# Designed miniproteins, single chains, continued (3), part 80

Each design is a single chain, and the fold is of that chain. pLDDT is the mean over its residues in the fold that is shown.

## One batch from the design tools (miniprotein)

Design m10773
Fold by ESMFold2-Fast:
Structure m10773 (fold): chain A 60 residues (1-60)
Amino acid sequence: GPSEATQAVRKARNGEITPEELAERLGIPLEVAQKIANAPTLTDAMAVFAEEERRRRLAA
């Protein structure tokens, strides 16, 4: 659910998991995972994830 994605994003932002692990967990490109990990706030990080989810849905 959304809470699982939020937890993974929080862990990456806190340095608890690598951007590579985040990319594997969420099924997103490493470039996007790096952008999420480096976002200035959790809200900004979740906005990046939501944009990637939207792109993935449109590409299907």
Scores: mean pLDDT 82

Design m10774
Fold by ESMFold2-Fast:
Structure m10774 (fold): chain A 58 residues (1-58)
Amino acid sequence: MRLTDEEIKEISELTGIPPELIRNIEDNALEAGASFEEIKKAISEGVKDLTGKELKLK
């Protein structure tokens, strides 16, 4: 499973990171053996740490 285009857009709007870069980071993390659940948790925590905003990923 992977982040949706809508979730990537939301992360991009919150962090200022381009959507293409977010997708590439996800792809690299999955290839490195991270689970999708670990990726969602890391992104949610990172967005909160950087912006103070909560991100809901499905």
Scores: mean pLDDT 78

Design m10775
Fold by ESMFold2-Fast:
Structure m10775 (fold): chain A 67 residues (1-67)
Amino acid sequence: IQELIDRYDTDGDGRLTYEEMVAALQELGLSESAARILVQKYDTDGDGTLTYEEAEAALREAQRILG
């Protein structure tokens, strides 16, 4: 999970954009629509970015859905 977050955090600011999170979730095996729904669920600020905590939670939820 941390390695996946680090790969998509191109800004190095400890946050992931909506698009980076959708891409990471699709890499795990989610459809684009399912990935977008999960990102929306964990983007509590509605600012289009996720903290590492929110990103980790979304990725763990995706793993539960897939397995």
Scores: mean pLDDT 73

Design m10776
Fold by ESMFold2-Fast:
Structure m10776 (fold): chain A 88 residues (1-88)
Amino acid sequence: SAEIEARLAEWEARLAEELAELEKNREAILKSLDPETQAALEALFAGEPLETIPDSVNRSVLKVGMTLADILARRRAAFRARLEAAAA
């Protein structure tokens, strides 16, 4: 039990650092982009389908945004799975 608690605390701390880094990077990227690209990326992070985003927006920037969102979702899912496994 104590070992599981220690592992969970370590994973929580590491995940919090990674999430903070991803959020800082996301904010910095958004601030450096033109308004149209900023709006498109915010919509993408909010779960809008790619097909609703205008093709005029820089696709390479959108791909970076998608990668960050995918990494974030995957890390959250992995952490949740670890918590559920530890609780079982």
Scores: mean pLDDT 64

Design m10777
Fold by ESMFold2-Fast:
Structure m10777 (fold): chain A 77 residues (1-77)
Amino acid sequence: MLEIVAEEVIELDANGNPASEEDLKKLEELEAYFLENRDTALAVSVREGDKLRVVVARTPNPSRELLLELERRARAL
């Protein structure tokens, strides 16, 4: 069982920091969810140039196969 909680694209500046206040807020909200739900939350982030693609999911049974699925989802954002 895998539930997608969030799929977000975060714009990064030349130094790899969130480019705007909205991008910072998105990243902080995703991090807060992950930290609050660390026992069941699974997160993958993929950086492509100036973009950070993040997928957060919830599962009672994390596995390598699920991580690879989330990576594919992140790359498709």
Scores: mean pLDDT 79

Design m10778
Fold by ESMFold2-Fast:
Structure m10778 (fold): chain A 75 residues (1-75)
Amino acid sequence: MVKKTDKVKELLVTMARSAIEAAENAIKEGKKDFAKNYLKLARTAVEQLKAFGVDPETLAELESRIKELEKKLEE
């Protein structure tokens, strides 16, 4: 039996990963403004995941990927 909170966490993880991948692609295409917007969406999803109490390993993975892409945008 799947709880509503578990479904929301699953969707937020998927949204965060999709936004991160979209940001990576935007950086490869030189579209830095689009990449910034996608990273903002990924950060919002991560903040929601913190509120719902997702496992620390998943949070660390998502935050690490976001920080790496933010560094690439500053270069």
Scores: mean pLDDT 81

Design m10779
Fold by ESMFold2-Fast:
Structure m10779 (fold): chain A 70 residues (1-70)
Amino acid sequence: MPSNDLILDVYNFIMDNLTDEQRQKVYNVMLRGIRQGKSVDDILIDVLKLAKELLPEYSSILDEKIKQIS
């Protein structure tokens, strides 16, 4: 399971770097994952993958976060 620190780090990244529209897309991915019964780890990976698509300039930082979950 991801640590509380990692979950908070991902949350802060989203709040600091994404626009309101992009945050809505992240929220929709989270809700879909919850409805499908995905684990917290799988949901965080899906969220980070979406963030890489929305902010490709942060791809290296986001890849490191994905590695911490995997």
Scores: mean pLDDT 80

Design m10780
Fold by ESMFold2-Fast:
Structure m10780 (fold): chain A 98 residues (1-98)
Amino acid sequence: DAATQLITDAILALNERQADLFEEAARLTDTQTVEEVKEWLLERLEARDPLAAERFRLYLEALERAEEIMASESDEAVRRKKLEELRRELAARLEALE
């Protein structure tokens, strides 16, 4: 779904130097809430690579908005359009950071 796509895009957008943090975060989701894991990952990214942390923050904001769209919109076509618009906004903001 669109939320899974955003998470996948987030992982792929980071360079290989951050792969170890995402692997650890994936393991932590077995025992911690997604929210706790997001905070943990963002803190480590910020200390390691502030630009990677800002990119990840944009992905988290997009994921939260995607969850709101999924919860509030029952029409499949409208939901799909809103999620596609969100993905385009995210892409533009990520491009502006480079």
Scores: mean pLDDT 71

Design m10781
Fold by ESMFold2-Fast:
Structure m10781 (fold): chain A 62 residues (1-62)
Amino acid sequence: SARAEENARAGERAARAAGASGGGAKMGQWVHGDLGEAGYSTEEAARAGARAGRAARSMPDV
């Protein structure tokens, strides 16, 4: 639980950071909110958020 809680906070921070930088505010909120609503575990939601952030980073900025 403590580990899952830390992972959830890390995922939330990653999504929030993506939103705060203005390079994907809707994407960050959508991924975090939608995955939580879909019944993903805290651990899975955190990992999905981290992967979404990484994918966004690798996409062209054009």
Scores: mean pLDDT 52

Design m10782
Fold by ESMFold2-Fast:
Structure m10782 (fold): chain A 76 residues (1-76)
Amino acid sequence: MKLPSELTAKVVGLILGMVAAHLEGDDAAMDRYARELVRLIKEHPEHREEIEAFVRKALSGIPAVLARFDAALAEE
């Protein structure tokens, strides 16, 4: 990944937040973390493709969480 270490840490934290919310059945928390991830992408547009690819790979086994990320991204 070409992501700066600080940005990578934030992306990983938000992915973990979405997964934890999914395990608890908290759709509202999942949507909050997904929106924070999209906001982070908007703040770093040159890293958009890398962040999206990383998120999709990390969430490839959990389609419900990935769908929430895709929904938040579509609101852009």
Scores: mean pLDDT 81

Design m10783
Fold by ESMFold2-Fast:
Structure m10783 (fold): chain A 90 residues (1-90)
Amino acid sequence: MITLEEALALLEKVRKDPKNVSEEDFEKIIEMLKSDNPLVRDVALYALSILEKAGNEKAKKAIDEYIKSLTDPAELFRAYLIRKSVELLS
């Protein structure tokens, strides 16, 4: 299982160079979306939203599929806010 510390380290790597994320790192982010820890899922969504803003079509698809899988209204709202916050960043 990916820890929150590992998730945050991967997010910082994505922030530093969103255009050159490796396939291995991308697959780790997708695995983070399946975490039983909601904070790890939120970090994964933030990382994917950065990749989506950078033009990564696979990241956009992964976010869309993840959001469709959410049934808790609070988690849906949090996901919306995370995605929107990255969209609005300069």
Scores: mean pLDDT 84

Design m10784
Fold by ESMFold2-Fast:
Structure m10784 (fold): chain A 95 residues (1-95)
Amino acid sequence: SMDDQLREEILQILKQILKQMEAAAKKNPSLQPKYDRVKQLVDELPSMSPEQQREAVEEVVELGREVADETNNGGLRNLIDLYGDGLRYLMDQLL
């Protein structure tokens, strides 16, 4: 369905955010705890309740923005800004 496709696309976006955060943590080891947290959230997301998924997506976006701002990473910032509406749509669907 269109909703299933959107959920899969959002998961792929979260994985792209995670990949950019991994690259940032490799350059700046002080960011490793933020990367580890996002990795845990992304890995556990499919097993979460809808409410937990909403909270996890919010935390991933927030941590991603913090890393983008700390590293001046335009690519990560653009991913979060461009796909913010799609991530918000998932959050709204999860109740």
Scores: mean pLDDT 77

Design m10785
Fold by ESMFold2-Fast:
Structure m10785 (fold): chain A 78 residues (1-78)
Amino acid sequence: MLAERAAEAAEELSRRNFELSRQLAADPSVDPHAAELARQEGEEWLEISRRLREQPDEELARRVLEEYERFKRIQEAE
């Protein structure tokens, strides 16, 4: 169950990073490199989600959920 929840969180992190990438790309005052980094991070989260579904790892799942909470805090601060 934990790995499944973490895989879902990683998919959500991926989606939000792709959304962030689009928002950053639309802001002319932001370095285009920032938008590209967000897109790359979104791709990495998709890979982590696949890994968690294929190899249920409780420790990895906990770390992913911790990153999800950090991302939510960053979005709230924005």
Scores: mean pLDDT 79

Design m10786
Fold by ESMFold2-Fast:
Structure m10786 (fold): chain A 74 residues (1-74)
Amino acid sequence: DLDALIKKMEEIAKKVVKEVEEETGVKLSEEQKEEVIRAGVTAGLKARSQGGSDEEALEASEKAAREKALEYAK
């Protein structure tokens, strides 16, 4: 179920935002949080489209979300 996978990627991205905010002390704007979620979902779906497993998609999603969140936190 692709919808379930996307929901998991969105929840991972939200968790990553909270972790990065706590780690850096920087609060992301609502728009920046949306971009972090978008980056995670996009990377995860790309991994799946290239024949990756659900696990690989979630790993790709988490990595991309964390990179994007850290970019905003500077």
Scores: mean pLDDT 86

Design m10787
Fold by ESMFold2-Fast:
Structure m10787 (fold): chain A 88 residues (1-88)
Amino acid sequence: GPTPITINITINGNGLSQESADKLTKQIIEDIRKGKTEINVTVEGTETDPVKSNLNLSEALQKIVEEARKLGMRIKDVTITYVPPPPS
């Protein structure tokens, strides 16, 4: 069957902007193409609108799942961790 991939995403601060979502998507797909089965990505969260953040994340994950499938791989687990900014 297809090779399972585990993805761990760390978002520092608020939600995922379109720019950060595009960078995240590109990095994960490049790591999948390199044959990585455990992928760790950290991005800055600048999107304060949770609806936009959730849409950006959903679209990114959809693109990642589709590209993994084309490469004979499957997404087994996705973990998303939000890290609050340090107190100012």
Scores: mean pLDDT 84

Design m10788
Fold by ESMFold2-Fast:
Structure m10788 (fold): chain A 80 residues (1-80)
Amino acid sequence: SAEEEERLRAMDEVAERGALDMIKELSGKVSPEEMYAAANAVRDAALKAGQEAIDRGATPEEVAAASERAAAEKKAELLA
């Protein structure tokens, strides 16, 4: 459905943005391997939370919010 496509897109966009923000934050501060591992961890956290929201029938906005929260929490964890 169009709403299912919107939910998947919302999740993917948040996950990608989170990963890119992490790369930007760590660029020149850590090794490339550490930078990409951190970016992937943020992306994975966002995708997991987004998929869990989709599975419970959340709206695209709720999917985005869940993914953004998970990405922010993982980023805060990794930067602590």
Scores: mean pLDDT 89

Design m10789
Fold by ESMFold2-Fast:
Structure m10789 (fold): chain A 78 residues (1-78)
Amino acid sequence: LEEEERKLFQRAIEGRFESYDVDGDGVITRAELREELEKFAPVSDETVEALLAALDLDGDGVVSYAEFEAFMLQSRES
């Protein structure tokens, strides 16, 4: 991604993360991630698990903003 496009995409990621992080605690739980995905389309367990495996880099069962941003940027670039 171009530098300026990356910044715009980062702001979009921030807005999306804030939408998932209803409590404002700075993390997204598995349940919150699944619920948001299901609002757009039915998702399989494999899809949810694949996303969590990619997002949950430290294996603590929650997704931090840094993990979410890194995944979304990689998905966009790749």
Scores: mean pLDDT 65

Design m10790
Fold by ESMFold2-Fast:
Structure m10790 (fold): chain A 85 residues (1-85)
Amino acid sequence: MRDSSREETLRHFRELLERAVLGDREVPFSPETRTAEQALATVVGDVARGEPVSRQTFQRVLEMARKEGDEEIARIVEEVLKRWQ
């Protein structure tokens, strides 16, 4: 997929998630959150502010991505979880 808007969004997510700190804080998703991309955007926002994020939060995003068939979001989340084994 080569949508320039989505490519920039995914690049932004990957760069910020390199700074992700593992913690016990569960990130509540907004009732408006309908896609894995929206859920990951919420998590990325917290990471950008230096907030720690729980492994369970990333697992929820991964489950959403797999249900939607969003392989690119799933791959990004799997890379983060691999670092935090």
Scores: mean pLDDT 79

Design m10791
Fold by ESMFold2-Fast:
Structure m10791 (fold): chain A 79 residues (1-79)
Amino acid sequence: SAEAIQKLNELIEELEAIVAKLKANPNLPKEEVLALVKRAEELMNEFRAIVDKYGAPQALIDRALAIVAELQKIVAEIL
């Protein structure tokens, strides 16, 4: 549905903002990094639930997976 696609895009935009914040702030306190990681996990859980219920264009799924891979790489370098 159009509403589901809109929500998926909003979740992706929040994930991109988390990645951008981590990239821009290499000296971010560890507690704030962990809070951002937890928020990203919550966003991905919601993303998966929507995809499971409504489906999604493959391009949107691929974009989410690419962002998660980048997040994991950044977090491994910081933590």
Scores: mean pLDDT 88

Design m10792
Fold by ESMFold2-Fast:
Structure m10792 (fold): chain A 94 residues (1-94)
Amino acid sequence: SDYKKKLERARKNGASPLVIALYEVRYYIAIGDLDNAEAALEKAQEIAQSKTLTPIEKARLLLVEAEYYLAIGDLTKARRYAFEGLTTFAELDE
């Protein structure tokens, strides 16, 4: 899958642990493995709590959280996290 190639490339190129964990969430969602998607998301959230995030890192985390909630059918949380993530990106563009 496209996400598997992105994950492998991120690992090979020495991407940050947060970025790798976020690609793992997307990969597991894409293959329908929601249990591993949840575990990868929890790992991403723990990394995020251990440091100060850049606005881009915060936006990426929020958008991946939205994708996860959409995958498990929590439309209310999916919309909330998507809105927050897009708003965070918009603050960087202007």
Scores: mean pLDDT 85

Design m10793
Fold by ESMFold2-Fast:
Structure m10793 (fold): chain A 85 residues (1-85)
Amino acid sequence: LRKEIDELIEKAKEALAKTLGEEVAEKTAKAMRDLANSDEPPEVKRAALEYLARMAESLGNPEAAEAARELGELVARLAAERHAA
């Protein structure tokens, strides 16, 4: 679980660095990692990541938006698997 989240965060950081620069990419990736590993409900985490994806799109960064959405979808899927298993 944590390893899969860490892999997506690293992918998001790489995408962000290409368009927004390394400093912004590092700060955003750290915020996403902290959010994903927080005690917030999965629905709240997904909503926050979707908001970040919308912001990335408005700034002309579709790759970063896609990475944020993938992370949000993973968080939602992991919550569903916990209930199904």
Scores: mean pLDDT 72

Design m10794
Fold by ESMFold2-Fast:
Structure m10794 (fold): chain A 97 residues (1-97)
Amino acid sequence: DPVEEQSREVTKAVEELAELLINGDEEGLREFAIRYAQEVLGLSEERAEALVELLLNNESTSTPEVGEELLKLEPDDNMYVFMAVLNAAFILAKERE
């Protein structure tokens, strides 16, 4: 089932990113997140890096500042999926502190 396979892939990415956040491995988080965005979601390196920087600096997609910067990037569906994965990882890492 393609939906179940995609769900497992997203869950693995969220857990990996959360572990990197808990360990304070910001470089590893950037490398993993950018690779995931490029290889799984088909995003460009520049777009992936921009979104990672926005979320690392704010730890949330719910602030007006993040919303304004996100709109400037003209986000497609894949970029919103990437944003959701990163946000889920930050929430999971915070719950496991």
Scores: mean pLDDT 72

Design m10795
Fold by ESMFold2-Fast:
Structure m10795 (fold): chain A 72 residues (1-72)
Amino acid sequence: LSRNELRVLEALALAGRPLSAREIAELAGISVATATRALRELVERGLVEHDAKTGLYSLSEAGREFLERLRA
């Protein structure tokens, strides 16, 4: 993962709830455009889920497991 992708995953884990791209950008300390690109890559990898109806992003089961392994 890139540094920005890792920051996005950490922001979602820290919040413990679905977040908008704007909220993720604020928590991760990056621009909304950078957060959106990182989120697309993370959704492609199956580490983040996107709800098209709400526009919110949430950490997937695989994303939680990935962070657990990095923190161990």
Scores: mean pLDDT 86

Design m10796
Fold by ESMFold2-Fast:
Structure m10796 (fold): chain A 80 residues (1-80)
Amino acid sequence: SLAEIARALGEKEGLSDAAVRASLGEPVSEAEADEIVADLERLSGVPLSAAQRAEIRAAILASGRLGPALRVLRAHGITV
């Protein structure tokens, strides 16, 4: 299934289950959003400011998806 493929790809890229679920548009909790922010910070190799982490977290919680969070990172010149 699409969910199984997404999980396999997430494991390959070192993403948490929460990040994989968000990539599928599944709702995530506040704790899961914090886990996704930590995943994105680790993958970018760049320490995020508190304001940047809050903006990314808000994007995840509002959308339930990684796309909006990646757009926030790109707006700050950060790639993952």
Scores: mean pLDDT 73

Design m10797
Fold by ESMFold2-Fast:
Structure m10797 (fold): chain A 94 residues (1-94)
Amino acid sequence: MKVKATITIEAPAEYAAELLEVLREAAEAAKKAGAESITGSIKIEGDKTVVTLELTFESEEKAKEGIKKVKEILEEFSKKNNVEIKIEYKIEPA
């Protein structure tokens, strides 16, 4: 059964441009992990950048692998830039 994964990322607004670049890498990694569709939105709210990624996968197992790859890329970004980011995700039936 197809599933929808929603990933929400919060970072300081000053990192919006750098975050957009790393999200392109994350989207490519998710596609390689089996994402059938990817939709992204970015919103600047005061001092924060909020990104929402919505992905569809053939199965929950593929969604978990895709989320893992996205999270690894975002954690590497956080470490490299010495910036704290907040990552939340959920998986639900598509």
Scores: mean pLDDT 82

Design m10798
Fold by ESMFold2-Fast:
Structure m10798 (fold): chain A 70 residues (1-70)
Amino acid sequence: SKEEELKKKIESYRQQLAEVDRDIAETEARLAATTDPKEGAILQTVIGMLRGARAFLEEQIKKLEEELKK
């Protein structure tokens, strides 16, 4: 059914969101540990990209959950 397809998509995005949250935490820990300014700059860029991906995934989940309520 369309409802089951939407639930599968939501679950897929939730799994991706959990992976992104883990990657953010790991990258932030690495940033806190680094003494190399060049590595620090790269890690800050990566964190920015991961936070963008997180926001995108949250928006997709929200839209699909709104469709599921109909």
Scores: mean pLDDT 89

Design m10799
Fold by ESMFold2-Fast:
Structure m10799 (fold): chain A 63 residues (1-63)
Amino acid sequence: SSMDLQRSKQRSQQLKDLLKNLVQAQKNNDLDSVKKYVDQINDLMGMDDDGKKLMQKAVDNAT
């Protein structure tokens, strides 16, 4: 349906924007924003709690 296509495009754009914001937050050493964007990306990607924890640790070790 047209609504399903719009939702898919919106989700893809949200993920792209979140990744861009995450990279910018890492460059600015803004750890609060990094955590926020990682959480939002993990939610959009449907990662489980273990995957979210692993991703957060990887980000924390990189920043």
Scores: mean pLDDT 71

Design m10800
Fold by ESMFold2-Fast:
Structure m10800 (fold): chain A 99 residues (1-99)
Amino acid sequence: MVIEEEFENVTPEELAERVDELIRKAGGDDIADVTLHTKDGVHVIKNKPVREAVVEALKKMKDGEKATISVVTDRVRALIEATIKNGKIEKAKIRVAPL
């Protein structure tokens, strides 16, 4: 099952909660490895709960930044494209698919 959703003007915590819900719906576990890809480099967060890891990745982004976040569990992968503005997610697209 492939799931795609778009969001505007949500908090990092709200986006992370929805990512966790979509991963669970696709049959994923609650523990993930998360990779944040920015123009300035790559940040890796390993072996953390999906919600916690996604919030941590989003909070590493700079204001006005666009970044791609990859979330990998045992059974499911999610890709998040997000833009941060004034500490909120101005726009995000989530794609979730089984591995």
Scores: mean pLDDT 84

Design m10801
Fold by ESMFold2-Fast:
Structure m10801 (fold): chain A 80 residues (1-80)
Amino acid sequence: MLSEEEAKKEMKKVADELLDKLNANPDATREERIEWVEEAEKRMLEIAEKVEDEKAKKELIEEIKDYREHLLETIERLEK
């Protein structure tokens, strides 16, 4: 099981990998970018589920949902 700090570190690694992938593939379609965001969300949710503290787990799940929404808005901006 993970502490909140360990989970946040692993989630940040997933987020950084996603951003690197988005930046490395400027010719990617919107559909491909959305798929990558959804894959990252799934990985982050799996990390959050390993957190022992129920309050921390709920907070991390909310942060993951907010991060997903922000990334989808970023993909919209990249289309401009």
Scores: mean pLDDT 80

Design m10802
Fold by ESMFold2-Fast:
Structure m10802 (fold): chain A 50 residues (1-50)
Amino acid sequence: MKVTYLENGKEKVIEVPDDQLDKITNARSPEDMVTRELGLPGGTPILSIE
């Protein structure tokens, strides 16, 4: 899956393995789960998950 997020005001795209899809989409906060799994700073804005 592709995740689009903001880092220092700039859009970045990263690809996450599909085996993590269920964990992310079924989380209480998919955005927070993505941030945690990718090791991004807490509060990183997630723009889309595809």
Scores: mean pLDDT 72

Design m10803
Fold by ESMFold2-Fast:
Structure m10803 (fold): chain A 87 residues (1-87)
Amino acid sequence: MSKLEQFLADVRPLFEKLQALLAQEEPDAEEIYALAMEIADILEKHGLTDLAAELRARLEALYAAGDLQGMVGAIVEAMKRAYEILS
């Protein structure tokens, strides 16, 4: 299996949960933050330690600010960068 395939297999369930939360009329920012931090753990597991640390720091700041859209943007950016590195 490729590194990318293994990474995608590990993050898919978390991304599906994130999409389900975002489909709610008022998404719970605490639950989104918790799932985003689990995604950072998967990045670290796959050797993307610096990217995971950067994502965690951004998520902490954005959650403290109540910036739900910022948290989603940070996750999407981290996923794009992971895809490019592992491809």
Scores: mean pLDDT 85

Design m10804
Fold by ESMFold2-Fast:
Structure m10804 (fold): chain A 61 residues (1-61)
Amino acid sequence: MEEALRIGRELGFSDESVRALAELLREGMSRETAVALILKETEGAVSEEQARALVDALLAG
């Protein structure tokens, strides 16, 4: 969780948004769906590589 919060802050996400994404992943959202959601909601402000790094950090913690 600490690594995911760090990455989220660097990408401009609030800690609450990062925690909400963690909950969606725990409830069965796939890694690829979570990455797609980040890309859609940021409309190109976050790269696919950055979105994948955040999701992977959430899945590791």
Scores: mean pLDDT 81

Design m10805
Fold by ESMFold2-Fast:
Structure m10805 (fold): chain A 84 residues (1-84)
Amino acid sequence: SMENIRQIVIAEMLIIAAETDIWLAETSPMPKEEKIKLVETALKLGKDALEMLESNPETPQKLIERAKEVIERAEKLLKKLKEE
């Protein structure tokens, strides 16, 4: 349905935002505390996107995989930042 397609588009936008926050945390010269906040935001966005995508029967599998990849990257980076 058009409503299902709209929800998929919103979830994709959340994934792009999460990927951008991870990229900024990895590449930008900023204090560790600010990097942690970006990665925590990315993790939340990724999890919200995954929940929306898994609830939608029309979701492309590749988009679910992309959301899971973003979550894994955020969790690994957050752990590394907190251990450093």
Scores: mean pLDDT 89

Design m10806
Fold by ESMFold2-Fast:
Structure m10806 (fold): chain A 61 residues (1-61)
Amino acid sequence: SELEEKARRLAGVVSADLLERLIKEGNQTELKQIASIAGIDVKELPAILEIMKRKGLKPVL
C-alpha cells in the first residue's frame, strides 16, 4: 500500500525509536526535516510510526 511505501522510506531516514521520542517531545524542527527528506507530510508521521513498529521495518539499501 502507499502507506507501507511511505513507512519504508521513513525507515530509511529515522529509526522507529527515535521518531517516537521526537513525536513525544514535540520536536517540530526535527520532525519537519525528517518528513521533508522522506517526502511525507508531518501530519502522517504518527500513523506511519505505528506501521513501522508493527512491521519491524528496516532501511532498504
Scores: mean pLDDT 78

Design m10807
Fold by ESMFold2-Fast:
Structure m10807 (fold): chain A 98 residues (1-98)
Amino acid sequence: KEKVVLVVPFKNNPEEAKEVIETFAKNRPKELDTYLVLVDDGSTDNTVEVAEETIKELGIEDKVFVISVEDKGKEAAAKEGEKFAREKFPDATIIVLG
């Protein structure tokens, strides 16, 4: 199966983080081995906690990775997520979302 890694940066938005994870879980194509990298761009609220709880509730801890960066801005956060994805899955197709 082709590996696809989706990279999504976010900050201070627990509802969006939850929706992204739920949408990822629901819409995984059978033909692809899909992974999600969530990049927390220095959230100061419960965004990371909500993300981790949602991942655990859906039983997809092996498919979703949460990484944190120090408030670098959305584009820089996405770039760090791409770097993480490329290092962990060197032969995967990487897609940056939102």
Scores: mean pLDDT 80

Design m10808
Fold by ESMFold2-Fast:
Structure m10808 (fold): chain A 90 residues (1-90)
Amino acid sequence: ESDRQRALELFQQGQIAQANKDYESAIEHYSRAGELFRRLGDLERAKQSYENSAQSGSQLGWSYPLRRAGRAFEEVGDLDRAAQLYAQAE
């Protein structure tokens, strides 16, 4: 099991959950994928994963996935997007 393969599998599970409108599962899978992609230095896929987690959170009216995504974007240096995500969580 490679960390990249695991991250891709989690991302795909998130996409399947989102397609089924299982936003709680989508948030979990995307957040785990984003964390793993971030550790791998794959910032593009990490950002995509956190964006998708935040969008699923918005569908449920949950602020915590938006705040988590904001923190992740801040950690990868995308401060403008982080600020937008924090504002949306409000």
Scores: mean pLDDT 86

